# Designs tried in a protein design run: designed miniproteins, single chains. Part 27

Each design is a single chain, and the fold is of that chain. pLDDT is the mean over its residues in the fold that is shown.

## One batch from the design tools (miniprotein)

Design m972
Fold by ESMFold2-Fast:
Structure m972 (fold): chain A 55 residues (1-55)
Amino acid sequence: SAADRVLAEVLGLIGKASEDEIIARLTELSRAAGLSPAETLALANEVMDALDAAR
């Protein structure tokens, strides 16, 4: 799905980009993919969990 592709791309930036850049990219890709607010929030939660695990 579009959501799965956005998540995979953003998760691939962990350890390669700053947290601010990762969040900005998530927002840009979610908007470009036409994701709903609920889908965007679910992806944001998964990305935040992955960032916390990488600390």
Scores: mean pLDDT 83

Design m973
Fold by ESMFold2-Fast:
Structure m973 (fold): chain A 76 residues (1-76)
Amino acid sequence: SKEEEELEKAKEILSRYVTNLLQGAVLLAIAREKLRRGEISPEEAQRIIDEANRLFDEAVKLEPEFEKALKKIFKS
C-alpha cells in the first residue's frame, strides 16, 4: 500500500539521520580522547571535529525530509 511505501521511506530517512548523528558523536568522542591522551595535535582534533560537524549538518538537512514523510503517513 501507499502507506507502507511512505513508512519504508520514513524508516530509510530516519536510519540515515541516526547514522549521521551517531558517527558524528563517535568522532567527537575519539577526538576528545585522543587529544586527552596526547595522541593527536589540537589541529588534528579540529579536523575530526569539523568532520563531525559536517555529519551533524547532513543530519539536520534530513529533518524536514523525515517530517514530510511522517506527514504523508499521518495525514492530519
Scores: mean pLDDT 85

Design m974
Fold by ESMFold2-Fast:
Structure m974 (fold): chain A 88 residues (1-88)
Amino acid sequence: TPSLEELLAKAPEMAEAAAEQAMAAAKAGKGAEFRERMLAALREANASQEVIDYAEKGVEAAEAGDLEKAKEYFEKAVRLAAEQEAAA
């Protein structure tokens, strides 16, 4: 599995990819489908409610067309998820 250091180093890239995908989905009218799929994946990965809350805020920002805000929230979600995995 990736180390905490590797996950934290990749967090900005992962957040950017997630934000771009969320924005593309929103523009295509698939925002709800993207949100449901992402939340299902996070729950299967046993993510905390805090990680889920940041991911939801990221999708909300992407739906509003705010790529930078979406990246910020998704990066917070990725960093929190990495810290939780390292603590387990």
Scores: mean pLDDT 79

Design m975
Fold by ESMFold2-Fast:
Structure m975 (fold): chain A 73 residues (1-73)
Amino acid sequence: MALSPDAGLALIQRIEAAKHEWETLPTLSQLRKLFRKHNKVITLKFVDMLEAGETEEAATQRLIEELRADRRG
């Protein structure tokens, strides 16, 4: 189901807050564990994109584009 714009915005803010702690972690496994402490449903999607070989910037942009698409209809 589509993520509501309000929930998506709140999640992006949580991702940005978690990113400062995430950037100090040495492995993706620890990053995934950290993201489970936050809203895990869509933050795990972000982590899955990174594990699939996307860069942090590309994965972040994809999540933002999903939010934009939902807002535009």
Scores: mean pLDDT 58

Design m976
Fold by ESMFold2-Fast:
Structure m976 (fold): chain A 56 residues (1-56)
Amino acid sequence: VSEEERERMVEEIKRHAEELGLKLSDEEADSLLAAHGYDVERAKATLEREARKRQE
């Protein structure tokens, strides 16, 4: 994954997390992406699952 592509993916994950009421640092977003092989869809699904568990 290129540096520019990685930065774009990190921003997309952080934006999605904000929409779900979650806060992620750049490092946390990158770690989440790395855990899912830089699959943005899987990372987003993980965030949505976590948000549903924690939201009222």
Scores: mean pLDDT 78

Design m977
Fold by ESMFold2-Fast:
Structure m977 (fold): chain A 63 residues (1-63)
Amino acid sequence: MREEIRRLVREGNTVGIGELLREAWENNDEELVKLIIQELQRYSGPGNAEPRVVRPEAPEAAP
């Protein structure tokens, strides 16, 4: 399951991610929801976290 989440995140399939997230909520799979969120944040961090900073010179950035 984590593998599928990673794949969807890498592919940028927001539709697939959204569908999986909805299904997790409907099935009361709170752990699955948490995993999805963690993968999104983790994958976004290396690229999207630095759009303002550009260089990782400030480990504790202002945003």
Scores: mean pLDDT 65

Design m978
Fold by ESMFold2-Fast:
Structure m978 (fold): chain A 106 residues (1-106)
Amino acid sequence: GPPPILEVEGPVDPSLPDAVNTVEVTAMDPQGRPVATIRAKADPRDKEVVDKVIGELRKQADEFIAELEKKDPRAAKLVRGAVLAVIGHLRGEDTSDELAALQAEV
């Protein structure tokens, strides 16, 4: 069947493009096959909404990962990484420091 989707939706600003209201990360196995998709929707200008969406995502992700770990610990680890990436993007922490370090080496 299709890979599972974990989605958390908070209030969005309908005047903004969907791409601005949506953070999506797909966990991939070493062969490039999708394991799960993690999606969060929030108005990025409303920090209180963002924090609430992060809290709900963490709660739902912990429950999903705990059940997945019983069946496939490797897939659970990949999903945990994707959840942390989505949270990082929502917080505006994304990969800015890592990208800056990589750019300094080029």
Scores: mean pLDDT 75

Design m979
Fold by ESMFold2-Fast:
Structure m979 (fold): chain A 60 residues (1-60)
Amino acid sequence: KIDELRKELIKAASNNDIDKARELAKKLRELGYKGDIRKELIDAGVSPTVAEELQKIILG
């Protein structure tokens, strides 16, 4: 479940669906995910600023 949500988050962010990406980041936080996905987001074409924002939402 967490891995699937992480993949959906990366896809949403790379498609510039930032509202969906933020909701998925909140869901990962609720599930207790504490991983760092900034590298995967940047590699998928997401800006470093947006990647940092989504990472902070995940950590709370």
Scores: mean pLDDT 84

Design m980
Fold by ESMFold2-Fast:
Order: C-alpha cells, then sequence, then structure tokens
Structure m980 (fold): chain A 88 residues (1-88)
C-alpha cells in the first residue's frame, strides 16, 4: 500500500540520519573508550546489513519486510546513540 511504502521510506531515511549523527558523535568524542567504540561499531554493522535488506525488500515491493528491517535498524542505531551519549 501507499501508506506502507511511505512508512518504509521514512524509516530508511531515519536510519540514514541516525547513522550520520552517530558518526558525528564519534568524531566529537574521540576519548570514548575502545570498548564503547567496539559496541557501537557492531551495532552500526548490524544496522547496515538490516538497512541493505530493507532497501532490497523495498525494491522488490515487499513493503512489510522493508518496514520490519528498517524498524530493527532504527532500534539498533538508537541503542548506539544512547551508548555514545552515556559515554560522552
Amino acid sequence: SREQLLRAIGLILRAIGLRIEIERLLKEHPDISDETKAKVKKLLEEAEELLKKALEALKAGDYEAAIAAAEKAVALLEEAKKLLEAAA
């Protein structure tokens, strides 16, 4: 549906925006511990794979799969952001 398509696109754009913000936070806080950086990197890598799956599902017209993958990517990126904000 059109509503599912717009939701999928919105979530994908949100995930991209969160990824950019996380990279900015890492640059602004170079003294964050290596342990925290490793945790954030793992969350970023998992979110990137989910974002790729969301884009593939969107391209295939599977909007429900695209939404599910994008929602999970957003959740992981929100977790990464919280870890960085707590460490700064």
Scores: mean pLDDT 88

Design m981
Fold by ESMFold2-Fast:
Structure m981 (fold): chain A 82 residues (1-82)
Amino acid sequence: AKITSFSPSSGPVSGGTEITINGENFDPKNSVVNFIAPDGTKTTAPFQAINQTQIKALTPLGTIPGEYFVEVNGQKSSAFTY
């Protein structure tokens, strides 16, 4: 999988923000979305794969404020800011 963009790029630490992740080669059956905190803590996010180029995910509860990497199947994107 490859992430090209996502939006919005920020949200509250409480989570629950729906983000749209755009990319390529998303598998609707076998994808995992994670948020990686500035300290390296990895949290799995609930998501729905819309098609092979788009995922909708809900941001998990942030452990600390700052820049988190969004990861799909081990591929990291630019940061999401809590």
Scores: mean pLDDT 72

Design m982
Fold by ESMFold2-Fast:
Structure m982 (fold): chain A 80 residues (1-80)
Amino acid sequence: STEEERRRLLQGLASALVEGDLERAKALARELATLTPKGAVVPLVYYDEATKEYVSEDVVLESEEDLIAAIERLYAKAKA
């Protein structure tokens, strides 16, 4: 089902983000965007260098481009 595929993609995306695999995270996010209704909230997990902790940020999915931009922005923060 679409819900089962979405759950699998969300788990894969969370794993890729925690592992710092940006290219895999973007690939999974593109697939997730095709299965996720516009306006839905996608939780993204990243490492915050300032606090040295993993944090979750909710992103509202308006488009695939917005989700990819959010992932790239969070990784840029993690590198700072």
Scores: mean pLDDT 75

Design m983
Fold by ESMFold2-Fast:
Structure m983 (fold): chain A 55 residues (1-55)
Amino acid sequence: SMELEQLKVERGAEAAREVVERLRAGRTLDPAERDELNTQATQAAVKAIEEVEKE
């Protein structure tokens, strides 16, 4: 349903934002650290979406 799809998008975005804030922790990142941050933020978003789908 549209409600489920919207919830998945919102939960994914929130999870990604939380990972970014946590990993950055106000510091400047090296390029390798930025790549890892992007990977982990994407992975967190995917996991959050999967959790919504399990409901």
Scores: mean pLDDT 78

Design m984
Fold by ESMFold2-Fast:
Order: C-alpha cells, then sequence, then structure tokens
Structure m984 (fold): chain A 54 residues (1-54)
C-alpha cells in the first residue's frame, strides 16, 4: 500500500496522486488532502487519505 507509506513520510500529494490513479480517490478529496498538508495540518491530511482508502 504505497499511498499509505507516502502519507506517513509526509508526501501527501504523492499519496493522493497514487490513490487517484487507482480510482480510489476523487479530485475533490485529493484537493482537500493537499490543502490540509500545505496548511501544516498533517493529521487532517492523513485522515482524509485514510478515509478515501489509503
Amino acid sequence: KEAIEAAKNGEYAKAAALLRKEGGMSDTDVARAVKAAIQGNEEEALKILEEAGA
């Protein structure tokens, strides 16, 4: 589960892109996760990715 490992390493944009390629995550959820990570809210970004199937 490469998306989860990327998120744990702080690579939320990479994790979201991997999930998007697998069809497990919508464009809206990808944008939400990336926005949270940019704002320094890593816990929120990780939660969004996990809820989307990361």
Scores: mean pLDDT 68

Design m985
Fold by ESMFold2-Fast:
Structure m985 (fold): chain A 68 residues (1-68)
Amino acid sequence: HHMIEIPVSEEERERIIARGKELAKDHPDLQKRLEEAVKNGASPLDLAVLELAAATYRVIDEREKAKK
């Protein structure tokens, strides 16, 4: 078992998942995608992309709420 492209420990993987879930609280679709990715054994890169997407949507949502 050797993955040296992205040296992510089991602990780091869990941190990425936790951050993604917190960021996706307001977006059930993203939260569901993250849970499915975890179940499917998604790579740390896939998890990081979902985290980034959740953060981006959070910013967009805040801007829309600020309009009213």
Scores: mean pLDDT 69

Design m986
Fold by ESMFold2-Fast:
Structure m986 (fold): chain A 76 residues (1-76)
Amino acid sequence: SELLEEARRLYEEVLRETRRLRDQGQTDLADTLEEEAERHYEKVLEAVERGDEEEARRHVEMLGRLRDAAQRAVEG
């Protein structure tokens, strides 16, 4: 599934940025972003399994926004 592959990539990108946030001492923000990313990634898995492409796309979009937020936080 293309949506599942994109979701996995975005989730991994969030985890990469949250690792950097932890290195900077922003542990609480890293925890929050990881929890939100895990939630949306799980929702993509559920939606793909049901064949709900619209729901899957919504959660992939949210993962992209979380990745962007994490990158901005690392940048300062």
Scores: mean pLDDT 89

Design m987
Fold by ESMFold2-Fast:
Parts: structure tokens; C-alpha cells; sequence
Structure m987 (fold): chain A 55 residues (1-55)
């Protein structure tokens, strides 16, 4: 039995913004930059729910 691993990271940028990175299906993808960590987290949940990512 295997455990599915997924999540997201939020990185603070020099401009005081937050870059969202997602870990989906063993792949790390950048999902954009947001003004607040809450906006980044909301985007992460939406993308994880859809199972879709953009490169």
C-alpha cells in the first residue's frame, strides 16, 4: 500500500508577494505570484481539487 503525497509551498518574494508552488503527482510546479499567502493557499486548493496544473 502506497501513501499519496501532495501539497503546496508559499515562498515570500523580495516585493513582499508570495509565490505558490504545488507538488502534484510527484511533480513540483509554479502556480504564480499573489499579494497574500491566503490568496496563494486558495489557489492551491482550487488546483489540487481540479487535479490540473499549467506549465
Amino acid sequence: VKKIEGGFDILQTEDGKYELQLYIDGKLVSAGTFDTPQEAAAKALELLKAGEVEL
Scores: mean pLDDT 67

Design m988
Fold by ESMFold2-Fast:
Structure m988 (fold): chain A 62 residues (1-62)
Amino acid sequence: SLEEVQKLFDELLQLIDEGKPLDEIREAANKLIEVAEKYLDPETVEEIKQRVDELLKMAEER
C-alpha cells in the first residue's frame, strides 16, 4: 500500500540520520523499492529509485 511505502521511506531516512551501517541502509532501501514496485506506477517507482540513489550516495560520502 502507499502507506507502507511511506513508512519504509521514513524508516530509511531515520537509519541514514542515525548513521547506521551502510548494509542496514541498503537493506531498507531494497525493501522500499520492492514494496514500491508492487503497489505503485512505474513512473513513481523510478522517482523513488532516483531519491534512494541520492540518499545512498549521501550516506556513502560520510
Scores: mean pLDDT 81

Design m989
Fold by ESMFold2-Fast:
Structure m989 (fold): chain A 59 residues (1-59)
Amino acid sequence: MSTDELVEKAAELLGISKSTIRTLAQVTGKSPKETAEEMIELAKQGKSASEVVLELLLQ
C-alpha cells in the first residue's frame, strides 16, 4: 500500500483529515507512512481518534 493510501485509510478510520495525520508525523519526527500505519493499528484496537493522537504524542 502506498503512503497516500495508508494516510487516507487512517483518516477514514479516525474521521480526521489527511493533513492532520501529516502534521502529527512532522511533530513526532516519524514519516507519514509510519504515522498512518501506527494510527491504523491503534484504531483497530478500538481507540478513539483523541486516544490515538495522545498515544502518538506520548511516544
Scores: mean pLDDT 82

Design m990
Fold by ESMFold2-Fast:
Structure m990 (fold): chain A 63 residues (1-63)
Amino acid sequence: MKEIIDKLREALENKDFEGAAQYLREAEKAGVDPRELYSVIDRLIKEGKITKEEANKIIELAA
């Protein structure tokens, strides 16, 4: 679980949106609370690492 979240964060920081979407799907399959996944994404947006538009694209790709 924590390893998947760490990989998600790393992919987002590296602008690897396809990898980030894959890790989101894997975390959801593993039963991670979507709110926890969203908190990671929101934190990166607040830090200026990704934009809201980029986050929306990743969530769409993971769906």
Scores: mean pLDDT 78

Design m991
Fold by ESMFold2-Fast:
Structure m991 (fold): chain A 120 residues (1-120)
Amino acid sequence: SEVDEYVERAKAIIDELLAEIRADPRVTPEQKAAFEELGELVRKALDEIKKAQSVEDVIKVGEKFLEELRKHPLVTPEQLARLEAALDEIRKTKSVEEAKRLMIDAAVGVLVDVARRLRA
């Protein structure tokens, strides 16, 4: 499906970001380990989003992911705000496919923003 292709593309972006952070000598071993854990959280969220059968299911996955991110040492209030804004947009849609794309974009976006900050 279109969503399945979108998830696979998102996973490819995650793999590329993980490889870039692993190879960057400016990133500490502790930051690399924390980024690996964050990448795994995003990957698990993508798998749960793929399984969602309704907009409400996507919202529940997003809310659970948001709570996991609140506890993560690499995630800032700005990254949390991005996910909260995406959840607000998802609540306005009646399309499961649109909800999934919005949630996937928000989840991957958190990882992209964290990677940029670690390499700054």
Scores: mean pLDDT 89

Design m992
Fold by ESMFold2-Fast:
Structure m992 (fold): chain A 68 residues (1-68)
Amino acid sequence: MRRLEEARRELERVREDPFVSEEEAEYIAAALALRYGVPPEELGAEESTVERIRRMAEAGRAAAREIG
């Protein structure tokens, strides 16, 4: 439970950032779901996006999260 609340709090902080687009927030939500081990649906992220990020992380590209 606490992990889901932490993930939601981080996502809310991200969405409050004026330099973060809706697309970027969706990718960050998927990354947070993976990091906190919570269902991506609870953060409004698509499972396909989570799988894509997982593959990118396995390929050493998880650090490509930037404000843009």
Scores: mean pLDDT 70

Design m993
Fold by ESMFold2-Fast:
Structure m993 (fold): chain A 58 residues (1-58)
Amino acid sequence: SMEEIEKILKELEELERKGVLAVIEGDYETVQKYQEEIKKLKEKLKELLSDEEFNKIF
């Protein structure tokens, strides 16, 4: 659904922001954790979106 897609996109934005802050603070364990969560959310988006729609976002 569009609501599910919007929720995932918002969570991705928050994780990417937190990841940048973790890099600045030198917390590489937290960076790796956020990168793994981002990967999982992108895989969920690939199930909900066509390849063309996914590529327009990323």
Scores: mean pLDDT 83

Design m994
Fold by ESMFold2-Fast:
Structure m994 (fold): chain A 104 residues (1-104)
Amino acid sequence: EEEEKLEKIRKAIELLNKGNSYLKQGKFDEAIKYYEEAIKLFEEVDPNSALVARAYENLGIAYEKKGEKEKAAQYFEKSADIHEKLGRTKQAEYYRKKAEELKK
C-alpha cells in the first residue's frame, strides 16, 4: 500500500512536470490533459495535499491563458479550499481573490 502510494506520487509529479513543459510552450490543451491526469493520481493518495492544490493552480493558469475564465476561477477556488484545509490562510485568500476577479 505505501509502495503503491509512493509510485502514484512519482508518476503524478512526472505528469505535472510534463504539463508545466507544455504550458511554457503555449500548448494549453496538452498542459491541461497532463495536469488532469496528475490530479487523479494525487487525489487517490490524498485529495487535500499541497500537490493537488498546486495542480489545480496550474490548471487555473492554463484555462485563464485560453480565455476560459469560468473554468479558471473554478480551479483557483478548488486550490483555495485545499490551502484553507491546510491552514494556509494567505494562499487561500490569494486564490479566492484571483477567482473572484475572473468572475467579473
Scores: mean pLDDT 88

Design m995
Fold by ESMFold2-Fast:
Structure m995 (fold): chain A 81 residues (1-81)
Amino acid sequence: MSLGEKAIEGKKVGDVIEVNTNGRKFKVGEKVVIVDDDDYGPTAIKFSEVNLVKDKILGEGVVVEVKGNTALVKLTKVYEL
């Protein structure tokens, strides 16, 4: 089980998780896709990047807080692992 899969395991819509931003800038209220990054685990990407990344999609959410290189995201969709 990957780091991202472990982070999402047992989580449901409405739960808040901490995700890496990997240098991306987000704002509170922004919709994001959560992917399984092999180095960093659960990582938020922009919807415009979905076709550019090879990472497994774990879910979708809305940013509720930005903390430098991490963000708190409220889950709106959780995909089966």
Scores: mean pLDDT 78

Design m996
Fold by ESMFold2-Fast:
Structure m996 (fold): chain A 94 residues (1-94)
Amino acid sequence: MPKITVYTKQVGDHIEFAVAVDGEIVAVGDISVENGVVIATVYVPEDSPLSREEVIEIVKELLKSLGLPEPKEVRIEKVTGGDGSEFDKITLIA
């Protein structure tokens, strides 16, 4: 299996994270808590080596490692960047 590493950084009241495969960043996201609701958002390029299902599992394990509750809802939408690149925007709500 390729080596998957998750980097996290506290930025104010939210946590930024990046997912890397063999040292290369393949997805980026953030985690915030608003009114007791945990919202994790991650952007996955269409050409990513990780499937959306693999990214969802990585984010769930990250939330668990941070002592946050298990997500109750997962939303996936396709978004287009300013350069025309396509991303899956995955939102996990706990």
Scores: mean pLDDT 82

Design m997
Fold by ESMFold2-Fast:
Structure m997 (fold): chain A 106 residues (1-106)
Amino acid sequence: FDPSLKSDYFALKFLGDEAYSKKDYETAIKYYEEVLKVDPTDADAWARLGNAYEQLGEFEKALEYYEKALKINPSPTIYRKIAEVYEKLGDHEKAEEYRKKADELS
């Protein structure tokens, strides 16, 4: 959307992480969305969006963003995060499926 933000890519990512560490998840989301406008292939930024939405209790959004991260870079860490969200939703069967998937990749 704004290519001039490419020069601030690392600063945006850093500011997102700082906001997240202070539990300002709404601000963290805004910074990570700006990161993804510059580089939509940043699996870490997609995972960070998932983390922030999970902390806000927006579990459907968290799952959507974790899935985007997995499509770019499948990792046991993201599979475990998806399992955590399904546990919070009470879907113990899906939580177990994703935990097994994480273990297969570990």
Scores: mean pLDDT 83

Design m998
Fold by ESMFold2-Fast:
Structure m998 (fold): chain A 91 residues (1-91)
Amino acid sequence: MLKEEILKKAEELKEALLNKDLEKAEEYLNEIIELLKKMREEGAEIEEILELYKYILEKLDEVEKENSDNKEIQKFIEEAKIKLHKVVVGE
């Protein structure tokens, strides 16, 4: 259940960023982070968390490729990658 919710939120994050809605993008990013933390707390295998992390990074990379000239989107993606990495490594 949590995995499917994270996949859905990753798509919603991508759409918000493509629409340049940084407020909605921040909301979806925070929801993804909390869901990943919850999966970890509930004893999900590290391999499953890493696969979800990889999927989210793929969605962010798709946005970055289409928004190479948008400094705000590029900065958001860089900061999002840092936040997501901290969750995966348990910081």
Scores: mean pLDDT 85

Design m999
Fold by ESMFold2-Fast:
Structure m999 (fold): chain A 63 residues (1-63)
Amino acid sequence: KEEKLIRAVGHVLRGIGAELDGNLEQALKDYREALKLFEEVGEADSPLAKRVRQRIEELEKKL
């Protein structure tokens, strides 16, 4: 469970990096993987998971 949380945070950081590079499609992919990992460990309602979900929705509207 803890290893999945670390991987989820890693994907959030990669998504942020992709957004800074202007690669919105890669950012969306990384954020979706992070959200999936949060869901698998029962952390879907955590503050970070909620922010990732909101970010995914905003990126989907722009793409």
Scores: mean pLDDT 82

Design m1000
Fold by ESMFold2-Fast:
Structure m1000 (fold): chain A 55 residues (1-55)
Amino acid sequence: AAASPAVLEAVRQAGREVMATGDEANIQAFVEWARRTYPGDPTTEALVAEAEAAA
């Protein structure tokens, strides 16, 4: 199910900031949180794929 646009934008922004830290543990924690909170959401899956490629 899709979250509101404002929530998805906040998730994308938070994901970008976490990935920018370069900390694998922070990136992994964000990925797990996003997958649990928005399962099956295309925007979240795209962020997960990007984070996994960066790790």
Scores: mean pLDDT 70

Design m1001
Fold by ESMFold2-Fast:
Formats: C-alpha cells, sequence, structure tokens
Structure m1001 (fold): chain A 73 residues (1-73)
C-alpha cells in the first residue's frame, strides 16, 4: 500500500467501525475501539475521522458511559 492508500483504508475502517456500532447499538464499544484505533494511527486524517466518529457515538451514551469513554481518551 502507498501512504495515500493506507490513509484511505484507515478512514474507511473508521467508517466501518462507526457503522457497526450504530447497527448493533453498541455506541460505547464502538467509541472505545475508535479510541484505540486513533492512538495507533499515524495519519492526521484518520485520527480526525476517528475523533469525529467518537464524538458522534458518545452523544448517544448515558452520562456514566460518556465518563468511561472520556477517561480512556
Amino acid sequence: LTEEQEVEVEVALVEIIRGIAIATNDYKGGALLLLKFAERSKSPEARKAANDAIDELISQLTPEEKAEVEKAR
């Protein structure tokens, strides 16, 4: 993979994780997985996409669940 293709794949993975979280109603699990992904990603674009998706998913959580995700961030 070229660097550009790798970024494209990483952004696509963020969208897949977000979609699965929404489809399975596992917003907390999806947000935590995206946090781990963002920590490992070297791409600013992929990290931004992951953080945007995390913010969307945590908006669906209870205050207690949001606190757990924010502690991991």
Scores: mean pLDDT 80

Design m1002
Fold by ESMFold2-Fast:
Structure m1002 (fold): chain A 84 residues (1-84)
Amino acid sequence: SLGEAVVKMLGGYDPATGTKITKKVSKEEAEKAAQALIDAFRRQGVSPEALEKLERGAKEAIETGNPEAFQKAVDEAIKIDREE
């Protein structure tokens, strides 16, 4: 998924294989990718609550270098949107 791809890029991993990429993604590229994903969710009509969680998770993942924060935010956003 696009969310998983962005999360893996933020962690320096190839989204297709889960392996570490030889070329490091810059912080600027990671922020741009995260913003593009958030914008895509916004266009799909995802709730403001879910978008807020995505923005917070993306910021934490970029600042810590840990993709789990953003993956957790994506999972929570999906649950809010689906009411599961």
Scores: mean pLDDT 63

Design m1003
Fold by ESMFold2-Fast:
Structure m1003 (fold): chain A 120 residues (1-120)
Amino acid sequence: SEVEKLIEEIKKLDPSDIDGLVEVANRFLELLEAGKITPEQAVELIRALVEKMLKAKDPEAQRVIASLVGELVDAAIERGLLTPEQLREVIEYFREAAKKKPELQPLFDRMIARLEAALA
């Protein structure tokens, strides 16, 4: 499917290829807004982008990728795409990711706060 190809493309992109990451993430957002993304695919893309953020050495690249993750999280919440179980899964994943790269903790804390608000 187009969605599976986009997720695979993200996984193959270099973390420094910010233009490529933005292009693929924006196409995924279009498909999410069109109701063509499964919850499992949304979680997989979020994880793929977070892995790129963890591998990125440039702080500006890290912030851009965090912004893309935030947009996907927001869109998924607004559409009610993720179950409470999946919201908790993403929260725990972000907490573990922050432990691997503590300098990114403030970016993860913002995303965790939005996910926790969706569980309230």
Scores: mean pLDDT 85

Design m1004
Fold by ESMFold2-Fast:
Structure m1004 (fold): chain A 80 residues (1-80)
Amino acid sequence: SDFFKEIADYWDSKARKYEKEGNYEQAGDWYHKAGEAYLLSGDPEKAAEAYRNAARLYSKVDPEKAKEMQTKAEEAEKLA
């Protein structure tokens, strides 16, 4: 869906902005949302990338969420 791809790209860009600002929790949250939207758009490769980015940012603030995002990235890679 073009709609889910556009929203995913927007949320991914928002995550990158928060990451540059050092707001790791918010960056992780937006990368997680982007990953979900990429899956809904039928792009599991970009979803996996977004989930890996979320895991990396969460690893700095919430190790449990980081593990959850690593699992989501691995699941998305299997769909690609």
Scores: mean pLDDT 88

Design m1005
Fold by ESMFold2-Fast:
Structure m1005 (fold): chain A 65 residues (1-65)
Amino acid sequence: SPEDFAKEIKNEADKKIEELRKQADEVARRSTPEEGARIRAEADKQIETLKKKANDFVEKAKKNS
C-alpha cells in the first residue's frame, strides 16, 4: 500500500540519517575542532537533503494513491 511504501521510505531515511550522524561524529572526534565543525556542517547538509528527498517521495506516493 502507499502507506507501507511511505513508512519504508521514512525508515530507510531515518537509518541513513543516523548512520551519517554517527560517522560524522566519529570522524569529527579524531579531527581538529575546526575540521570537526566543518565535517558536522557537511553532514547536516546531507541530512537536510535526505529529509527533503524522503518527504518528496512520500508526497508523490500519496498523490498516486
Scores: mean pLDDT 81

Design m1006
Fold by ESMFold2-Fast:
Structure m1006 (fold): chain A 59 residues (1-59)
Amino acid sequence: MAAKKEEEKEKLLKEAREYYEAATSNDPKKQEEARKKSDELGEKMTEEQKIEFQKEVEE
């Protein structure tokens, strides 16, 4: 696999993890921001990347 593809995938997973953590926080402001960012990430992510994201949050 090309290093560039792996790097981009890892960046998306890190962002997704951060937004997931914010969405599950006790702060409604963070939850709202996380929802906006999660929607944008969902649009950008391929099906494979979505599966990786699910794996990351499950861990």
Scores: mean pLDDT 68

Design m1007
Fold by ESMFold2-Fast:
Structure m1007 (fold): chain A 55 residues (1-55)
Amino acid sequence: MDEIIEEIEKLFGKEVAEKVREAYLKLKSLPGISDEDAEQMARKALEELKKEKEE
């Protein structure tokens, strides 16, 4: 997870990285969501953000 947050911070800034981290922690608190599922959702969000930034 930290690796994903570092990449988001480098590309989109600390504010966006903090929002993604908060969303990850919130997802992990939900019943039926595993740590692995929450991390996969964060990776997918990073990919979508990269597409919106022309990559």
Scores: mean pLDDT 74

Design m1008
Fold by ESMFold2-Fast:
Structure m1008 (fold): chain A 52 residues (1-52)
Amino acid sequence: SAEEALEEGLRAYVAGRYDEAIAHFQKALEIDPSNERAKRLLAEVEAARAAA
């Protein structure tokens, strides 16, 4: 589900595993394209990876 993908993405993001987090958030958006939380988190993790 989109919620499970979001939770997996958040775990990866907190662990600094940005590529894994991005993949999970993209999966959440594939399941629910209207999920604003997934869209925002994807943007945030992409910015964090670029800044790291």
Scores: mean pLDDT 83

Design m1009
Fold by ESMFold2-Fast:
Structure m1009 (fold): chain A 62 residues (1-62)
Amino acid sequence: SEVILRVMSKETGASLEEVRELVELLRRGEYEEARRLAKQISERTGVSEENILNGAEAAARE
């Protein structure tokens, strides 16, 4: 869990707190909030929304 979150933070440029929030939103089924946060991270870091969401979904499923 924490290893995947640290890898995501390094790969996306998002803070560890941001990736934790994104994973928690997905676990709760709050997809609109999750998509909005992923878009904000994407716009700041240049990493695609799809890659951010796919990584967060993988972390949410462990």
Scores: mean pLDDT 81

